# Ledger of designs, part 77: designed miniproteins, single chains, continued (3)

Each design is a single chain, and the fold is of that chain. pLDDT is the mean over its residues in the fold that is shown.

## One batch from the design tools (miniprotein)

Design m10832
Fold by ESMFold2-Fast:
Structure m10832 (fold): chain A 55 residues (1-55)
Amino acid sequence: SDEEIEEAIEFIAEVHEKDTGLDKEKVIEAIKEQLKKDPEEVSKQVLGLAEQLKS
């Protein structure tokens, strides 16, 4: 579960870096900051977004 969330965050960050040119590390940091504010909701959003991006 935590491992799946971490993989999803990294995948989203890679896609976002390619689309926007933002540093992958900065994107990961921003997502993790949001995850700390609302871990349950953000975890669901991260997993859902990663699944949609893989489709």
Scores: mean pLDDT 79

Design m10833
Fold by ESMFold2-Fast:
Structure m10833 (fold): chain A 65 residues (1-65)
Amino acid sequence: MSIEEAARRAEEAGKEDLARWLREVGRRVEEIGDTIPGLDDAERERALAEMEEWRRRANRLVEES
């Protein structure tokens, strides 16, 4: 499930706080992704790792809710 899909489902379930946090995570992942074309190899590796960490946090929030 994408972060956007998870946020939509959270809203449908009345979990407004969860939906808001998931959208914030999705926005941060998109911001990091937008920087990737301008990065060197080491910076790109760090950016991808940061995106993966945000995705893992989103999955934990969904599971804990």
Scores: mean pLDDT 78

Design m10834
Fold by ESMFold2-Fast:
Structure m10834 (fold): chain A 80 residues (1-80)
Amino acid sequence: MKETLALFLIAAAEAARFVLEQLMRKKGYPEEEIERFRAEADRGIAEARSLLEQGNYDKAIEKANELIERLTAKEKEVLA
């Protein structure tokens, strides 16, 4: 089940990143800031995926959760 949970959380982070990118565009954020956000989020996703590929499910879950928390904080910032 840990592998499935890690996969789910990584997929959720990917979906959240995509939605936030579109929301930032609609809110009139500069393209440079959107590109920076995307690059940072994609690095977090890549780290979680790398841990998953190594079979380190606990760290993959931890990394994906940390990313989801950061994405949630960014959503609150963008919606404020």
Scores: mean pLDDT 86

Design m10837
Fold by ESMFold2-Fast:
Structure m10837 (fold): chain A 56 residues (1-56)
Amino acid sequence: AALDAERQKRVAELIRLANEALEAGMSPEDVGRAVAEAVASGDIGLIRRAVEEKKA
């Protein structure tokens, strides 16, 4: 179904963003926290914001 395809895309994007955050120098604990917040709020952009905040 279309909803299942969108859910799979979101999960793949979430994994990609988490890996990019780790490569950018975020700790696994900080990445885990950002992922938990993104899942709870439904806003995966929180992971990107966390990476930018750590870089600043």
Scores: mean pLDDT 74

Design m10838
Fold by ESMFold2-Fast:
Structure m10838 (fold): chain A 92 residues (1-92)
Amino acid sequence: SPEEEAMQRLIDRIDEVIEEARELLARYGDKLSPQLRAELETEIEVLEEIREELRAKLAAGEPVSPVEWAAANITLAGAQFTIQLAKREVAK
């Protein structure tokens, strides 16, 4: 139960970050550098893969390994950092 709650919270955080990145691309894609746009698109793709893996494990009642947990959090932090860079670029 506490582990399932922790997994669901991580999935929810990933969903929020994907949505924020997609909104930035939709509203400001033309104003972002090609590199930053490509980085956001790649990070969305990676987070979607991680989310699918976590959802599959949650549905199957399977535990997430410490390595998988760490990888998900590192990727999430990286995507959040890229979003902050994109927001600064849009704001100038």
Scores: mean pLDDT 88

Design m10839
Fold by ESMFold2-Fast:
Structure m10839 (fold): chain A 72 residues (1-72)
Amino acid sequence: MKSQATVLARYVGDKKGWSEEEIKKLAEALEKALSTVPDDQRPQFLTEAARASLAAKDVEEAIKKIEELAKK
């Protein structure tokens, strides 16, 4: 379950060239967001979070977009 956040953060970080520290921050933000998302909405949330993170300029923007998605 929480490993999905870690896998996604690693994938995005590798694609964007982010540091281990940045990947950890993204994983923590994703885990927190996923804990507030209902199970039936989790696949859609992960898809949107992946897209938003890949489009983000930096990890701070990615975290902000993930937080916005979790509030829907």
Scores: mean pLDDT 80

Design m10840
Fold by ESMFold2-Fast:
Structure m10840 (fold): chain A 97 residues (1-97)
Amino acid sequence: HMVYSGDPLKLYEAAKAAGAKAIPIVVDDDLTDEQFERIKKELPKLIEYAKKNNMKIVVTYSDSPKAKEVVEEIKKLAEKAGIPYEVTNATPGDPGS
């Protein structure tokens, strides 16, 4: 789940004031269409905030088409803005594989 409540910019400003060096984002496979659209709309603001405050973006995602699309969008925006990012796939391996 994306860490988000009310005004995301205000949340990130509070995190920076507390000394945070990174913005954590968790993207699950149970992401709804509404949540997916909200994340896509908010990503440019999150990336801009990270750039202005020299913060790293840390993404953990579950293996799903929507989660992968969000991760790719984060990568594109972060690379374009010159922001360091880290991506971790948290999908457990298939126990039968």
Scores: mean pLDDT 69

Design m10841
Fold by ESMFold2-Fast:
Structure m10841 (fold): chain A 68 residues (1-68)
Amino acid sequence: IELPEPSPEELERVKAILASLGVPEEHRERLARLAIELGRRARAENTTLDTLPLQIALDLLRRGFSLA
């Protein structure tokens, strides 16, 4: 990953959102980091927004996460 590390404040904010969506605690930090990275990418490349869901699924599978 070539992007800057997210701030602790940013991570906690996104983790709180993930908690409200029912994401298990053990996956919140990793998913928060991934969501922040993908959000930045989506803003930078508006022409690739239609591939964002695929990127999320791919990254989750790459890290061994299950979408239940």
Scores: mean pLDDT 59

Design m10842
Fold by ESMFold2-Fast:
Structure m10842 (fold): chain A 55 residues (1-55)
Amino acid sequence: MEKAEKIYKEAVKIASTFDEEEAKKIIEEIEELLKKVREGEISVEEFEKEIGKIL
């Protein structure tokens, strides 16, 4: 989970450079992916890949 939390923090930091409306949508999508990692539905590697598709 430490690696996933680090990826999450960096992704949120990047998303926060967008305008407020877009940043909110991107952050919500990132949070949904993090939930899937925490629930064991996707791996940390898959999470990183999906974040790369969003950003």
Scores: mean pLDDT 80

Design m10843
Fold by ESMFold2-Fast:
Structure m10843 (fold): chain A 79 residues (1-79)
Amino acid sequence: TLNNLGLVYQSQGNLDEAESYYKQALEIARKIGDREGEANALEGLGRVAELRGDLDGALDYYNQAGVVQLKLAVDIVTA
């Protein structure tokens, strides 16, 4: 998956490639309504921002992932 490719490139220190794959995963997840995939991609982007020293960007991505995860949890509980 694109999120898995992002993780592989991140672990190799290839932050540009990691960011590219996470952004692609995020775009696809949002288009198809995949909240789990969206949260995973946002968390990945947060990690890349953190590794680059962009703490404000990292916090924004992590906050967005948390909101998506809460929405997913509510959908599961009300199913």
Scores: mean pLDDT 80

Design m10844
Fold by ESMFold2-Fast:
Structure m10844 (fold): chain A 95 residues (1-95)
Amino acid sequence: KEKKVVEVRYSAEETKKAVERAKKEGIDKAAKELAKEAVEKGKEAGGEVKLILEVTPDMSVETAGELGNKIKEFVKEEEPSVGKVTVELVEVEAP
């Protein structure tokens, strides 16, 4: 019962733009945009998706966490064949 695990990684820049969009337009809208890419990769995997959001110390980790959770919800809603979606926040420093 092996399933592919596909890693979908959002850069610190992408996460920051999504956090800013979430504050301006709402978290659901920002998460939906990011979820679209994860859904497409999830279709290819046919199994599990791991969402990795890169965050910097200057970002709202609370909002980034809410974003990750909403992306997870949208991925499972749009692509039910994805058996499991996990979210991980990874702290990175600016280069």
Scores: mean pLDDT 76

Design m10845
Fold by ESMFold2-Fast:
Structure m10845 (fold): chain A 81 residues (1-81)
Amino acid sequence: APPATGRLVEEDGVPAIELHNMGYGAGAEDVAQAIASALIAGNPEASLDELLALADEFFERGEAPPELRELVHAALRALYA
């Protein structure tokens, strides 16, 4: 199967993340890595601190568990290094 991927998109002036290939059995870590990869790819000039802030913005208005936010932060640190 193709790997899980994410892409930063814009809908009506609001940033959103489009997730692809999140088939049956995709875990929270796979979702977190897809989100982190989308943020990095969409913001190539951004610092790690700016990417962490952008991730927090995506969770501020959503019904996301805090564990997923922590996994996204961990994935951003790992992928950005």
Scores: mean pLDDT 65

Design m10846
Fold by ESMFold2-Fast:
Structure m10846 (fold): chain A 67 residues (1-67)
Amino acid sequence: GAAARAAAFEAEGRAHFASLSEEKQQLLRDIAETLRRIGEAVDLAIELMKEKGLPFKEALDIALEKL
């Protein structure tokens, strides 16, 4: 199933990550954290659209100000 494929991809990604230098591992962690925060802003924007009927651009601007 999709969950099993995602888990296998995660395991392969983790093995590759472990083969990198400490500096490259830290850079990838920083990139992942930035992407996580962007994902949180998008999720909040979608929630604001549903709750308040705001257009996506306005909802996203508000969400980004709350990060």
Scores: mean pLDDT 77

Design m10847
Fold by ESMFold2-Fast:
Structure m10847 (fold): chain A 85 residues (1-85)
Amino acid sequence: SEEELKRALEELVRRLKELAADPSQRSEAAATATALAIEIVGLIIDGKLEVARYGAELLEEASEELPADEAEFLRRMAKLIREAV
C-alpha cells in the first residue's frame, strides 16, 4: 500500500520533470507541482509520515528542474513537510 503510494509520487515527479523541460508547458508544470505538494500534505493528514518524507525528497529533486518561482515553492513545501514529519 505505502509502496504503491511511493511509486505514484515517483510517477508524478517524472511527469513534472518532463513538463518543466518545455517552456510552453510552464503553467502545466506549475499546476502539477502544486498538485504533488497537496497530495503529500494529504499523506501527512492521513498519518503516512514515511511516505510524506519521501515525497519531500522528491519535491526537492523536482525543484532542480523548475523555473525559479516554482522551484522556490517546492523547496518551501519540502521544508515544511520535513518539519511536520
Scores: mean pLDDT 79

Design m10848
Fold by ESMFold2-Fast:
Structure m10848 (fold): chain A 68 residues (1-68)
Amino acid sequence: GIEEAEKYKKKGDEAEKAGNYLESATYYRQAAKHYQKAGKFEEADEMLKKSAEAYQKGMQKKLAEKEK
C-alpha cells in the first residue's frame, strides 16, 4: 500500500544522499511498485524516473572506479 511506498521512497532518498546510487535505484523501484498497487500512477512514474537516474549515477561511479 501507500505506507510501504513511502518507506521505500525514504530509503531511496537516504541511499542517494549517502552516494549508494544502486541501492537507491532498487528502493525507488520498490516504491514505484507499491504506488502502482495503490493507484498512485503519477507518484509511481516519479519513482521510476528517480530509479533510472540513480542507476545511471551508480554505473558511472563504478566505471570511474574501474579506471583507478
Scores: mean pLDDT 82

Design m10849
Fold by ESMFold2-Fast:
Structure m10849 (fold): chain A 74 residues (1-74)
Amino acid sequence: AALAAAIAARADALIAGLRALLPSLSPEAQALAEELIALLERARAAAEAGDLAAALALLREADEVAERLGELLR
């Protein structure tokens, strides 16, 4: 079962993409992107620790922040 590895890999890819965008974002968008990165890092750590319930809850919070960031980016 590669579920934890799949969650970690997806989180890492999203974190890398967000970090690449950070220098191009407004200060407000940077703050949301940093919050999103922190949530994704916590989700990855939880998944690697085998706490799938915590990882999924953190990914849901990340989805909400991602929606807000997307709205801010227009």
Scores: mean pLDDT 82

Design m10850
Fold by ESMFold2-Fast:
Formats: sequence, structure tokens, C-alpha cells
Structure m10850 (fold): chain A 80 residues (1-80)
Amino acid sequence: MSLEELIERLKEVLEELKKSTTPQEQERAIERAKEILREIGKLDPSIAALTEGVIKVLERSDFESAVIVLESFIEFLEKH
């Protein structure tokens, strides 16, 4: 899977998270985001520490903060 495909998958998960209405849906979307972030880190080892940092923040974040963190990281990936 290419980095471009993983970024698109992460965008899809972000939209799923934004549309989630239950804690179970939110948790499922966050777990999918974490899996994609791990794959991005494997594909680009230069940002592996950054992806691990984002995963740790997501594990401790409320819903609003999780959305903001994922949006910011996607923007970072698209610019770099």
C-alpha cells in the first residue's frame, strides 16, 4: 500500500469519526486511525516517532481533541 493510499484511508477514517454518534463508533474509528498511523510509520521510518506520538495522544484524547489531532496530522502529511 502506498503512502498516498494510507493518507486517503486516514481521511476516510477522520470523516467516519466526525459522523460517529456513539462511543462505540468513536472507539472503532480511533482504533482504525491508529492502525493506519502504524502502517504510515512502517512505510516512512523517518516519521515513525511522530506517528507513535500521535497514537499516544489519540489514546488520551476526548472526541474533539482526537478530531483536531488527526486533521492536523493529515495536513502535515499532505504538505511534507
Scores: mean pLDDT 83

Design m10851
Fold by ESMFold2-Fast:
Structure m10851 (fold): chain A 57 residues (1-57)
Amino acid sequence: SPLGERVAKLIAEGLSQKEIGERLGISPDTVSGIINVLLKELGVSSKKELAEKAKTL
């Protein structure tokens, strides 16, 4: 999804859930939900692994 792609990019840039929420105009809880979906879609178990994988895509 376009929103998921934007969240992944901001995670790769090193932003926190709060900072991503502020940047995108959504709650940190919504950001957390999107991160959990991305973890499942990419087959990774942590935000750190998600950030590393997002940098290589």
Scores: mean pLDDT 79

Design m10852
Fold by ESMFold2-Fast:
Structure m10852 (fold): chain A 97 residues (1-97)
Amino acid sequence: MELAERGRELAEKALEEARKGKAKEGGRLAALGGSYAARAAEESGDKEGAKRAREAARLALEAGTEAARVGEGLGALSATAGAMAGAGAEMQARIAE
């Protein structure tokens, strides 16, 4: 699904920003990517769609976790939201399969 691809792209950008030490931006993009992955999982009607949503969700979780590692204050909070969104999307995608 298009939503899963968008979630993956956002999660990849989130991971890049987090690795550059930009925790706030990394967290924001991870949360957004996880949100798209969760929606893709909810709208998934087949195993292929669920698999793509799961892949996007895992990337969002990884990006959010990395952003949390380098962030403080608001940056760390944003990163935690991203990790939680990714984890929730992963669970939804797993159930959809």
Scores: mean pLDDT 71

Design m10854
Fold by ESMFold2-Fast:
Structure m10854 (fold): chain A 59 residues (1-59)
Amino acid sequence: SAEERARRILLEAGLDEATADVVIAAARAGASEEELIRLLRELGVDEETARRVYEALRA
């Protein structure tokens, strides 16, 4: 699933499972690409990886 793929990317980027779930929930609640990238960068995730997470959730 799109969520499983996104969660995998987030965990590989070094986030814990609870934080990954918060990010996925924000995307499902309608967070924009810019909002998701900002959130992920605050959590220490690089912009390219953040974009991959967004793309996974849109597939």
Scores: mean pLDDT 84

Design m10855
Fold by ESMFold2-Fast:
Parts: structure tokens; C-alpha cells; sequence
Structure m10855 (fold): chain A 57 residues (1-57)
């Protein structure tokens, strides 16, 4: 869906922020992705990334 496509873009942005050490922006983008996502698969991908960022922060 369009929502899942946009959510995946936000997941990639969150990953980039995480790589740069900007955990505040990474968390924000991951949370936005989870809220936007319509499929369980994309929600789970966003949640897994969010959990990873929080462990590193």
C-alpha cells in the first residue's frame, strides 16, 4: 500500500540517523513509520528497528 511504501522510506531514514548516532531523530522516524504502516509485516520491521535503536541509545 502507499502507507507501507512511505513507512518503509521512514524506516530507511531511521536507519540512516541511527548509523550517524542521531538516536533522537532515529526514534522519531521509526515511531512515525510504525504509526503510518498498514501491514503487520512493515509494523514489525519498524518495531524491530525501534527496539534496536533504543538498545544503542
Amino acid sequence: SKNDEEAMKLIFEAGDYMHDGDYEEAIKKAEEAIKLASSEKVKKQGQALLDTIKKLA
Scores: mean pLDDT 87

Design m10856
Fold by ESMFold2-Fast:
Formats: C-alpha cells, structure tokens, sequence
Structure m10856 (fold): chain A 79 residues (1-79)
C-alpha cells in the first residue's frame, strides 16, 4: 500500500539525512586535525618559533574537538 511505502521511505530519508549530518561533522573534525598538523609544519619550515607553531596547532585541535563533540552528541541523540 502507498501509505506504508511512504512512511518507510520518509523514515529512511530522515535517518540518512541525520547520519549524513553526523558524518559531515566528524569529517570536518578530521580535516581540521590534518590542517592543524600541516599549518604547524608550515610555520616551523617558515622559521616560526615553537611557541607560535604550538599555538596554531592547539587552535586547530580545539576546533576539531568542538566539531567532534557536536558530531558525537548528534549521533547519541539519533541512537
């Protein structure tokens, strides 16, 4: 029956949308971690101080942790 098919498709669509949002946030966190590592290496290669390089690394790690926490929290709410 059309109604049963529609409800099943709607539920699947909402689940996929929510999972896509979680995956997007977790992917963002991974990208930020990689960017932090790369930016730290670039600064060191450019002659920046260890303190300056460490500060940039920490800033990207903080952003990655925030994105990861948002993704994990959203994932928990969906379970």
Amino acid sequence: MAKEKYEEAKKLGEELKAKSEVEGLLGEALTLEAEGDYKMAELIAAGASMGEAAAVYQEYRKKAEEAKKKGEKLGEELK
Scores: mean pLDDT 75

Design m10857
Fold by ESMFold2-Fast:
Structure m10857 (fold): chain A 59 residues (1-59)
Amino acid sequence: GELYRAVAPVPATSPEELSLRPGDVVELLEEVSPDWWLARSLRTGEVGLVPKSYLERIE
């Protein structure tokens, strides 16, 4: 899948949201809305929603 990196800390405020640290790499699973993506953390294996504005594409 497409890989992205968190550019800032992402706090999970609900059970469906993914908690990320700066530099965490995620795999994009689904673009559920224009602002929120379903992603999997490669560090933790957790799946959840993350704001796309906190993510930077890895080549």
Scores: mean pLDDT 82

Design m10858
Fold by ESMFold2-Fast:
Structure m10858 (fold): chain A 87 residues (1-87)
Amino acid sequence: SNREALAEAVRSAIEEVLAAAGLRLPEEVLEEIARETAERLAATADPLEAARIFVDGVIEAIRRAEGDPAAREAAIAAVRAAAARSA
């Protein structure tokens, strides 16, 4: 389904960001964030709102992740900077 495709895309993006930063997130928490973000994405027709929802989901995953606090803050800053350049 479209929601399953959206959840997979969100999950993939989160996994890549966490791996690059050396951060860890329990599988159940990753699935929860990916599902909730996909549900919000499916509920909007606005591409700008969709971009914001996606970025918010990735940042939420980083905030809930375990690992080096400095790496977590750097990852959040990098995601925010990338989002600002794309707007």
Scores: mean pLDDT 85

Design m10859
Fold by ESMFold2-Fast:
Structure m10859 (fold): chain A 68 residues (1-68)
Amino acid sequence: SKQQQLEQQGSEILQEAGDRVRELHEEAEREARESTPEEGERKRKEALKESFEIGDEAMTKVDELRRQ
């Protein structure tokens, strides 16, 4: 059914967003280890902020699918 297809698409969107968030945090941690403590903390905070933006975008897309 269309509802099952939309649910699967929503799951895929959330999984892709989750993968992106994990990539950002792994990259930030790698860069932080090679930086000063202050710079490393800045990079971690930037990754956290970007992860929230990715999550918000993914939820918006899921909400759009739900309205179809």
Scores: mean pLDDT 84

Design m10860
Fold by ESMFold2-Fast:
Structure m10860 (fold): chain A 112 residues (1-112)
Amino acid sequence: VALSDEEIEEIRKLAEEHMNGERGLSDEEIERVEKVLLDWAKEMNNEKLKEAIKEAAKWARENKMSLREFVEKLAELLKKYYPENFREWSEEDLYDFVLMILGMMKVDELES
């Protein structure tokens, strides 16, 4: 995932909204994150990772989870199904990655 400096700035603005407002993720935001993470899991050819991502997204939609709560749930599932790979990623790294996905969604909206 390669982003421009301007795209990173839009992601940073989105980060402030999620961090300061403790707002729940919208269904559209959850769907976008799920799609990007599933594409990533497909490249890794890992069925357990795909199921973990789907489960996290389902819980986020059903419980109107915040970005932090969603990342915590995803981190829990990644530790269970992908412990070696997740060892190189902190929960904050995962948070930043998910936030980048949301920023990409916002950039797509601006380009439309």
Scores: mean pLDDT 71

Design m10861
Fold by ESMFold2-Fast:
Order: sequence, then C-alpha cells, then structure tokens
Structure m10861 (fold): chain A 62 residues (1-62)
Amino acid sequence: APAEAAAGERGQAAMDRLLTAKEKFENGDFDIPPELARALSEIYRVEGKEDEAKKFDEIAKK
C-alpha cells in the first residue's frame, strides 16, 4: 500500500547497508558499527543461525 512505501524504502536501505557491512566482515574487515552489528545479530536469529547471532551480539556490546 502507498502508506507503507516509506517504511519499505527505509527497510531496503537498511538491508543494503547490512549486506555491505556483512560482506566487509566476511572479508576480514571488522570495522562494523555496533548498531549494524546488532541488526545483523537480529537477522541471524530470525534465520536460526544462533552462533553467528552471538558473534554479532558481542560486537554490538562495543
């Protein structure tokens, strides 16, 4: 619905940023802001990847 367009666009932008951060992390670049690490932890929990979620949760503490 048009009323949800802004929320959807914001979610897409956030997802693009998360994918970029994840790619950098997987390439050995661990310079991930805590806010993005927390979001990645949440995504991994939804996917059922608990070990990965815990790793990003630890990064989010810093």
Scores: mean pLDDT 67

Design m10862
Fold by ESMFold2-Fast:
Structure m10862 (fold): chain A 60 residues (1-60)
Amino acid sequence: MKISTEAIARAGRELGLTPEQIAAIHYGYQQGLSLDEIAKRAGVSRETVERVLKLAEELD
């Protein structure tokens, strides 16, 4: 299922991420990168990426 840009941004803000981290997660998700690759590029843990995407899916 495709999660919206707005939902990812809202989830990232709720979890206290910076705009730069949110942008990296959004870009990586749009490009179809793995959770581990998104986490590496955003400078966060894989668990953080999973939480953002799960919360974003609930908000979308």
Scores: mean pLDDT 82

Design m10863
Fold by ESMFold2-Fast:
Structure m10863 (fold): chain A 85 residues (1-85)
Amino acid sequence: GALEEELAALERRFDELYRESIELSEKLGEEGKKYKLEVEILEGLALIARGVGKVIKDLEFSIEQMKKILEKLEELKEEIKEKLK
């Protein structure tokens, strides 16, 4: 259904942002360790959000949580990119 497709799309976007953020964090060396830890915390939260989405009610909650987690990950990625400039 539409909600399952939306969650799957958010999961794919998270995986892309996660990989990019980890790669950028590694380019910062020692400073990047702080950002890498924050990205890993967001991965843990994303795994929990994904795990609760099984029925329409839980799926809606999971989608809302995934959107918030993605926003935070996008913010972290931009902060890391600014540090690399």
Scores: mean pLDDT 83

Design m10864
Fold by ESMFold2-Fast:
Structure m10864 (fold): chain A 74 residues (1-74)
Amino acid sequence: MTPEELREKYRQALAEGNLEEAADLFYEYVKKSKELTLEDIRDAFALIAGAIEAGNEDVLKKVTEALKLRSEKE
């Protein structure tokens, strides 16, 4: 699955309110992408907000770990 396919899928899952699937797909997207756009960061914060509201710690952890992958400088 390409980064573009992953982005389309996680956005669809987010739109459907499927936070766990959206978080997993977002993590895979970040792993395969060289950079994050401001829209991707906004999507990450939407997932975090939804996870906090739902009390879903797994989603919160997954999105946070995805963001950490891009904060490391090589």
Scores: mean pLDDT 79

Design m10865
Fold by ESMFold2-Fast:
Structure m10865 (fold): chain A 55 residues (1-55)
Amino acid sequence: PRIVILDLSKASEEEIIEAFRALARELGRRKGLSDEQIERLAEHAARVAREWLAR
């Protein structure tokens, strides 16, 4: 499927980061953002996830 369901408690850091990107892209699409804005939102979500995982 295009949307991958992850068990986040068992997921690797890389899988969690990608899940955050996927969620951000979906939220951006639902809000009618441009593709450029959606990708910026997804990259921001990925950075936040990386920072939280490093704590």
Scores: mean pLDDT 75

Design m10866
Fold by ESMFold2-Fast:
Structure m10866 (fold): chain A 77 residues (1-77)
Amino acid sequence: MKGLADRVRRLGREIARMLEAVTGKPVEELSDEEVRQILKEELGLDDKTIERYLAALDAYRNGDVEKAVEKIKEIEK
């Protein structure tokens, strides 16, 4: 359980840095739709991976790691 929460925190920070490097914009100014488009077009990620990355990014933006972990578990179903 602890390992997954720590991975979500690290993933959210890594995604935020990557998106800011690619777009030149703060991650707070990016919509979920823009994030999906960037992850799909620039990185070639599949839909499940994109949704996991968005959940981790939401945890980074709002600090709700527990909610992000729950959402990621739902995506895995």
Scores: mean pLDDT 77

Design m10867
Fold by ESMFold2-Fast:
Structure m10867 (fold): chain A 58 residues (1-58)
Amino acid sequence: KIYKAIEDFEAKFPEELSLKKGDLLEVLEENEDGTLYVKSLKTGKEGYVPKYVLEEVE
């Protein structure tokens, strides 16, 4: 399932992934607390991001 970053996000912790607006991400896990564990299609890096900076793309 592919998501797109709708805004820039700067990681504040080592477990988080920094994003640029327009980055495409594969969602690996969705947490009930409003965070997603994602993999960047551009860099292959993985980490947690807040769900509100992403939108689902089809």
Scores: mean pLDDT 82

Design m10868
Fold by ESMFold2-Fast:
Structure m10868 (fold): chain A 59 residues (1-59)
Amino acid sequence: MSPLAELARLLGDLIERFEAGELSVAEVEAELEARAPSWSPAQRAGARTLLTDLRARAA
C-alpha cells in the first residue's frame, strides 16, 4: 500500500471511531503521535490538520 493510501485509511478509521464515540480526541492524538516519527513531514502535516479539526469539533 502507498504511504498516502495507508495514511488515508488510518485517518478514516480514526474518524469513524471518534464519530462513533469509541475514541476521544486525546486517544486519536495518542494514536497519531505513536506513528508520527515514521511519517514524512507531509503525512505529519495531514495528521495535524485532522487533529486540529477534531479538537475544534470537541470544543
Scores: mean pLDDT 77

Design m10869
Fold by ESMFold2-Fast:
Structure m10869 (fold): chain A 55 residues (1-55)
Amino acid sequence: SVEEKAKRLEKIVKAFEEKLKQAKENGYPQDFIDRLEKALETLKKNLEKLKKEAE
């Protein structure tokens, strides 16, 4: 279901947010951080679309 897909994607978003936080805290290269931020933005947009469909 769309609701199950949204829950799975939400967990992935949280995992990426944690990775991004750790990368920033540990001084990872800016290009690596930028790639994670872009991936996270795409995942968040997809999650918001799924949430709207589940409403």
Scores: mean pLDDT 81

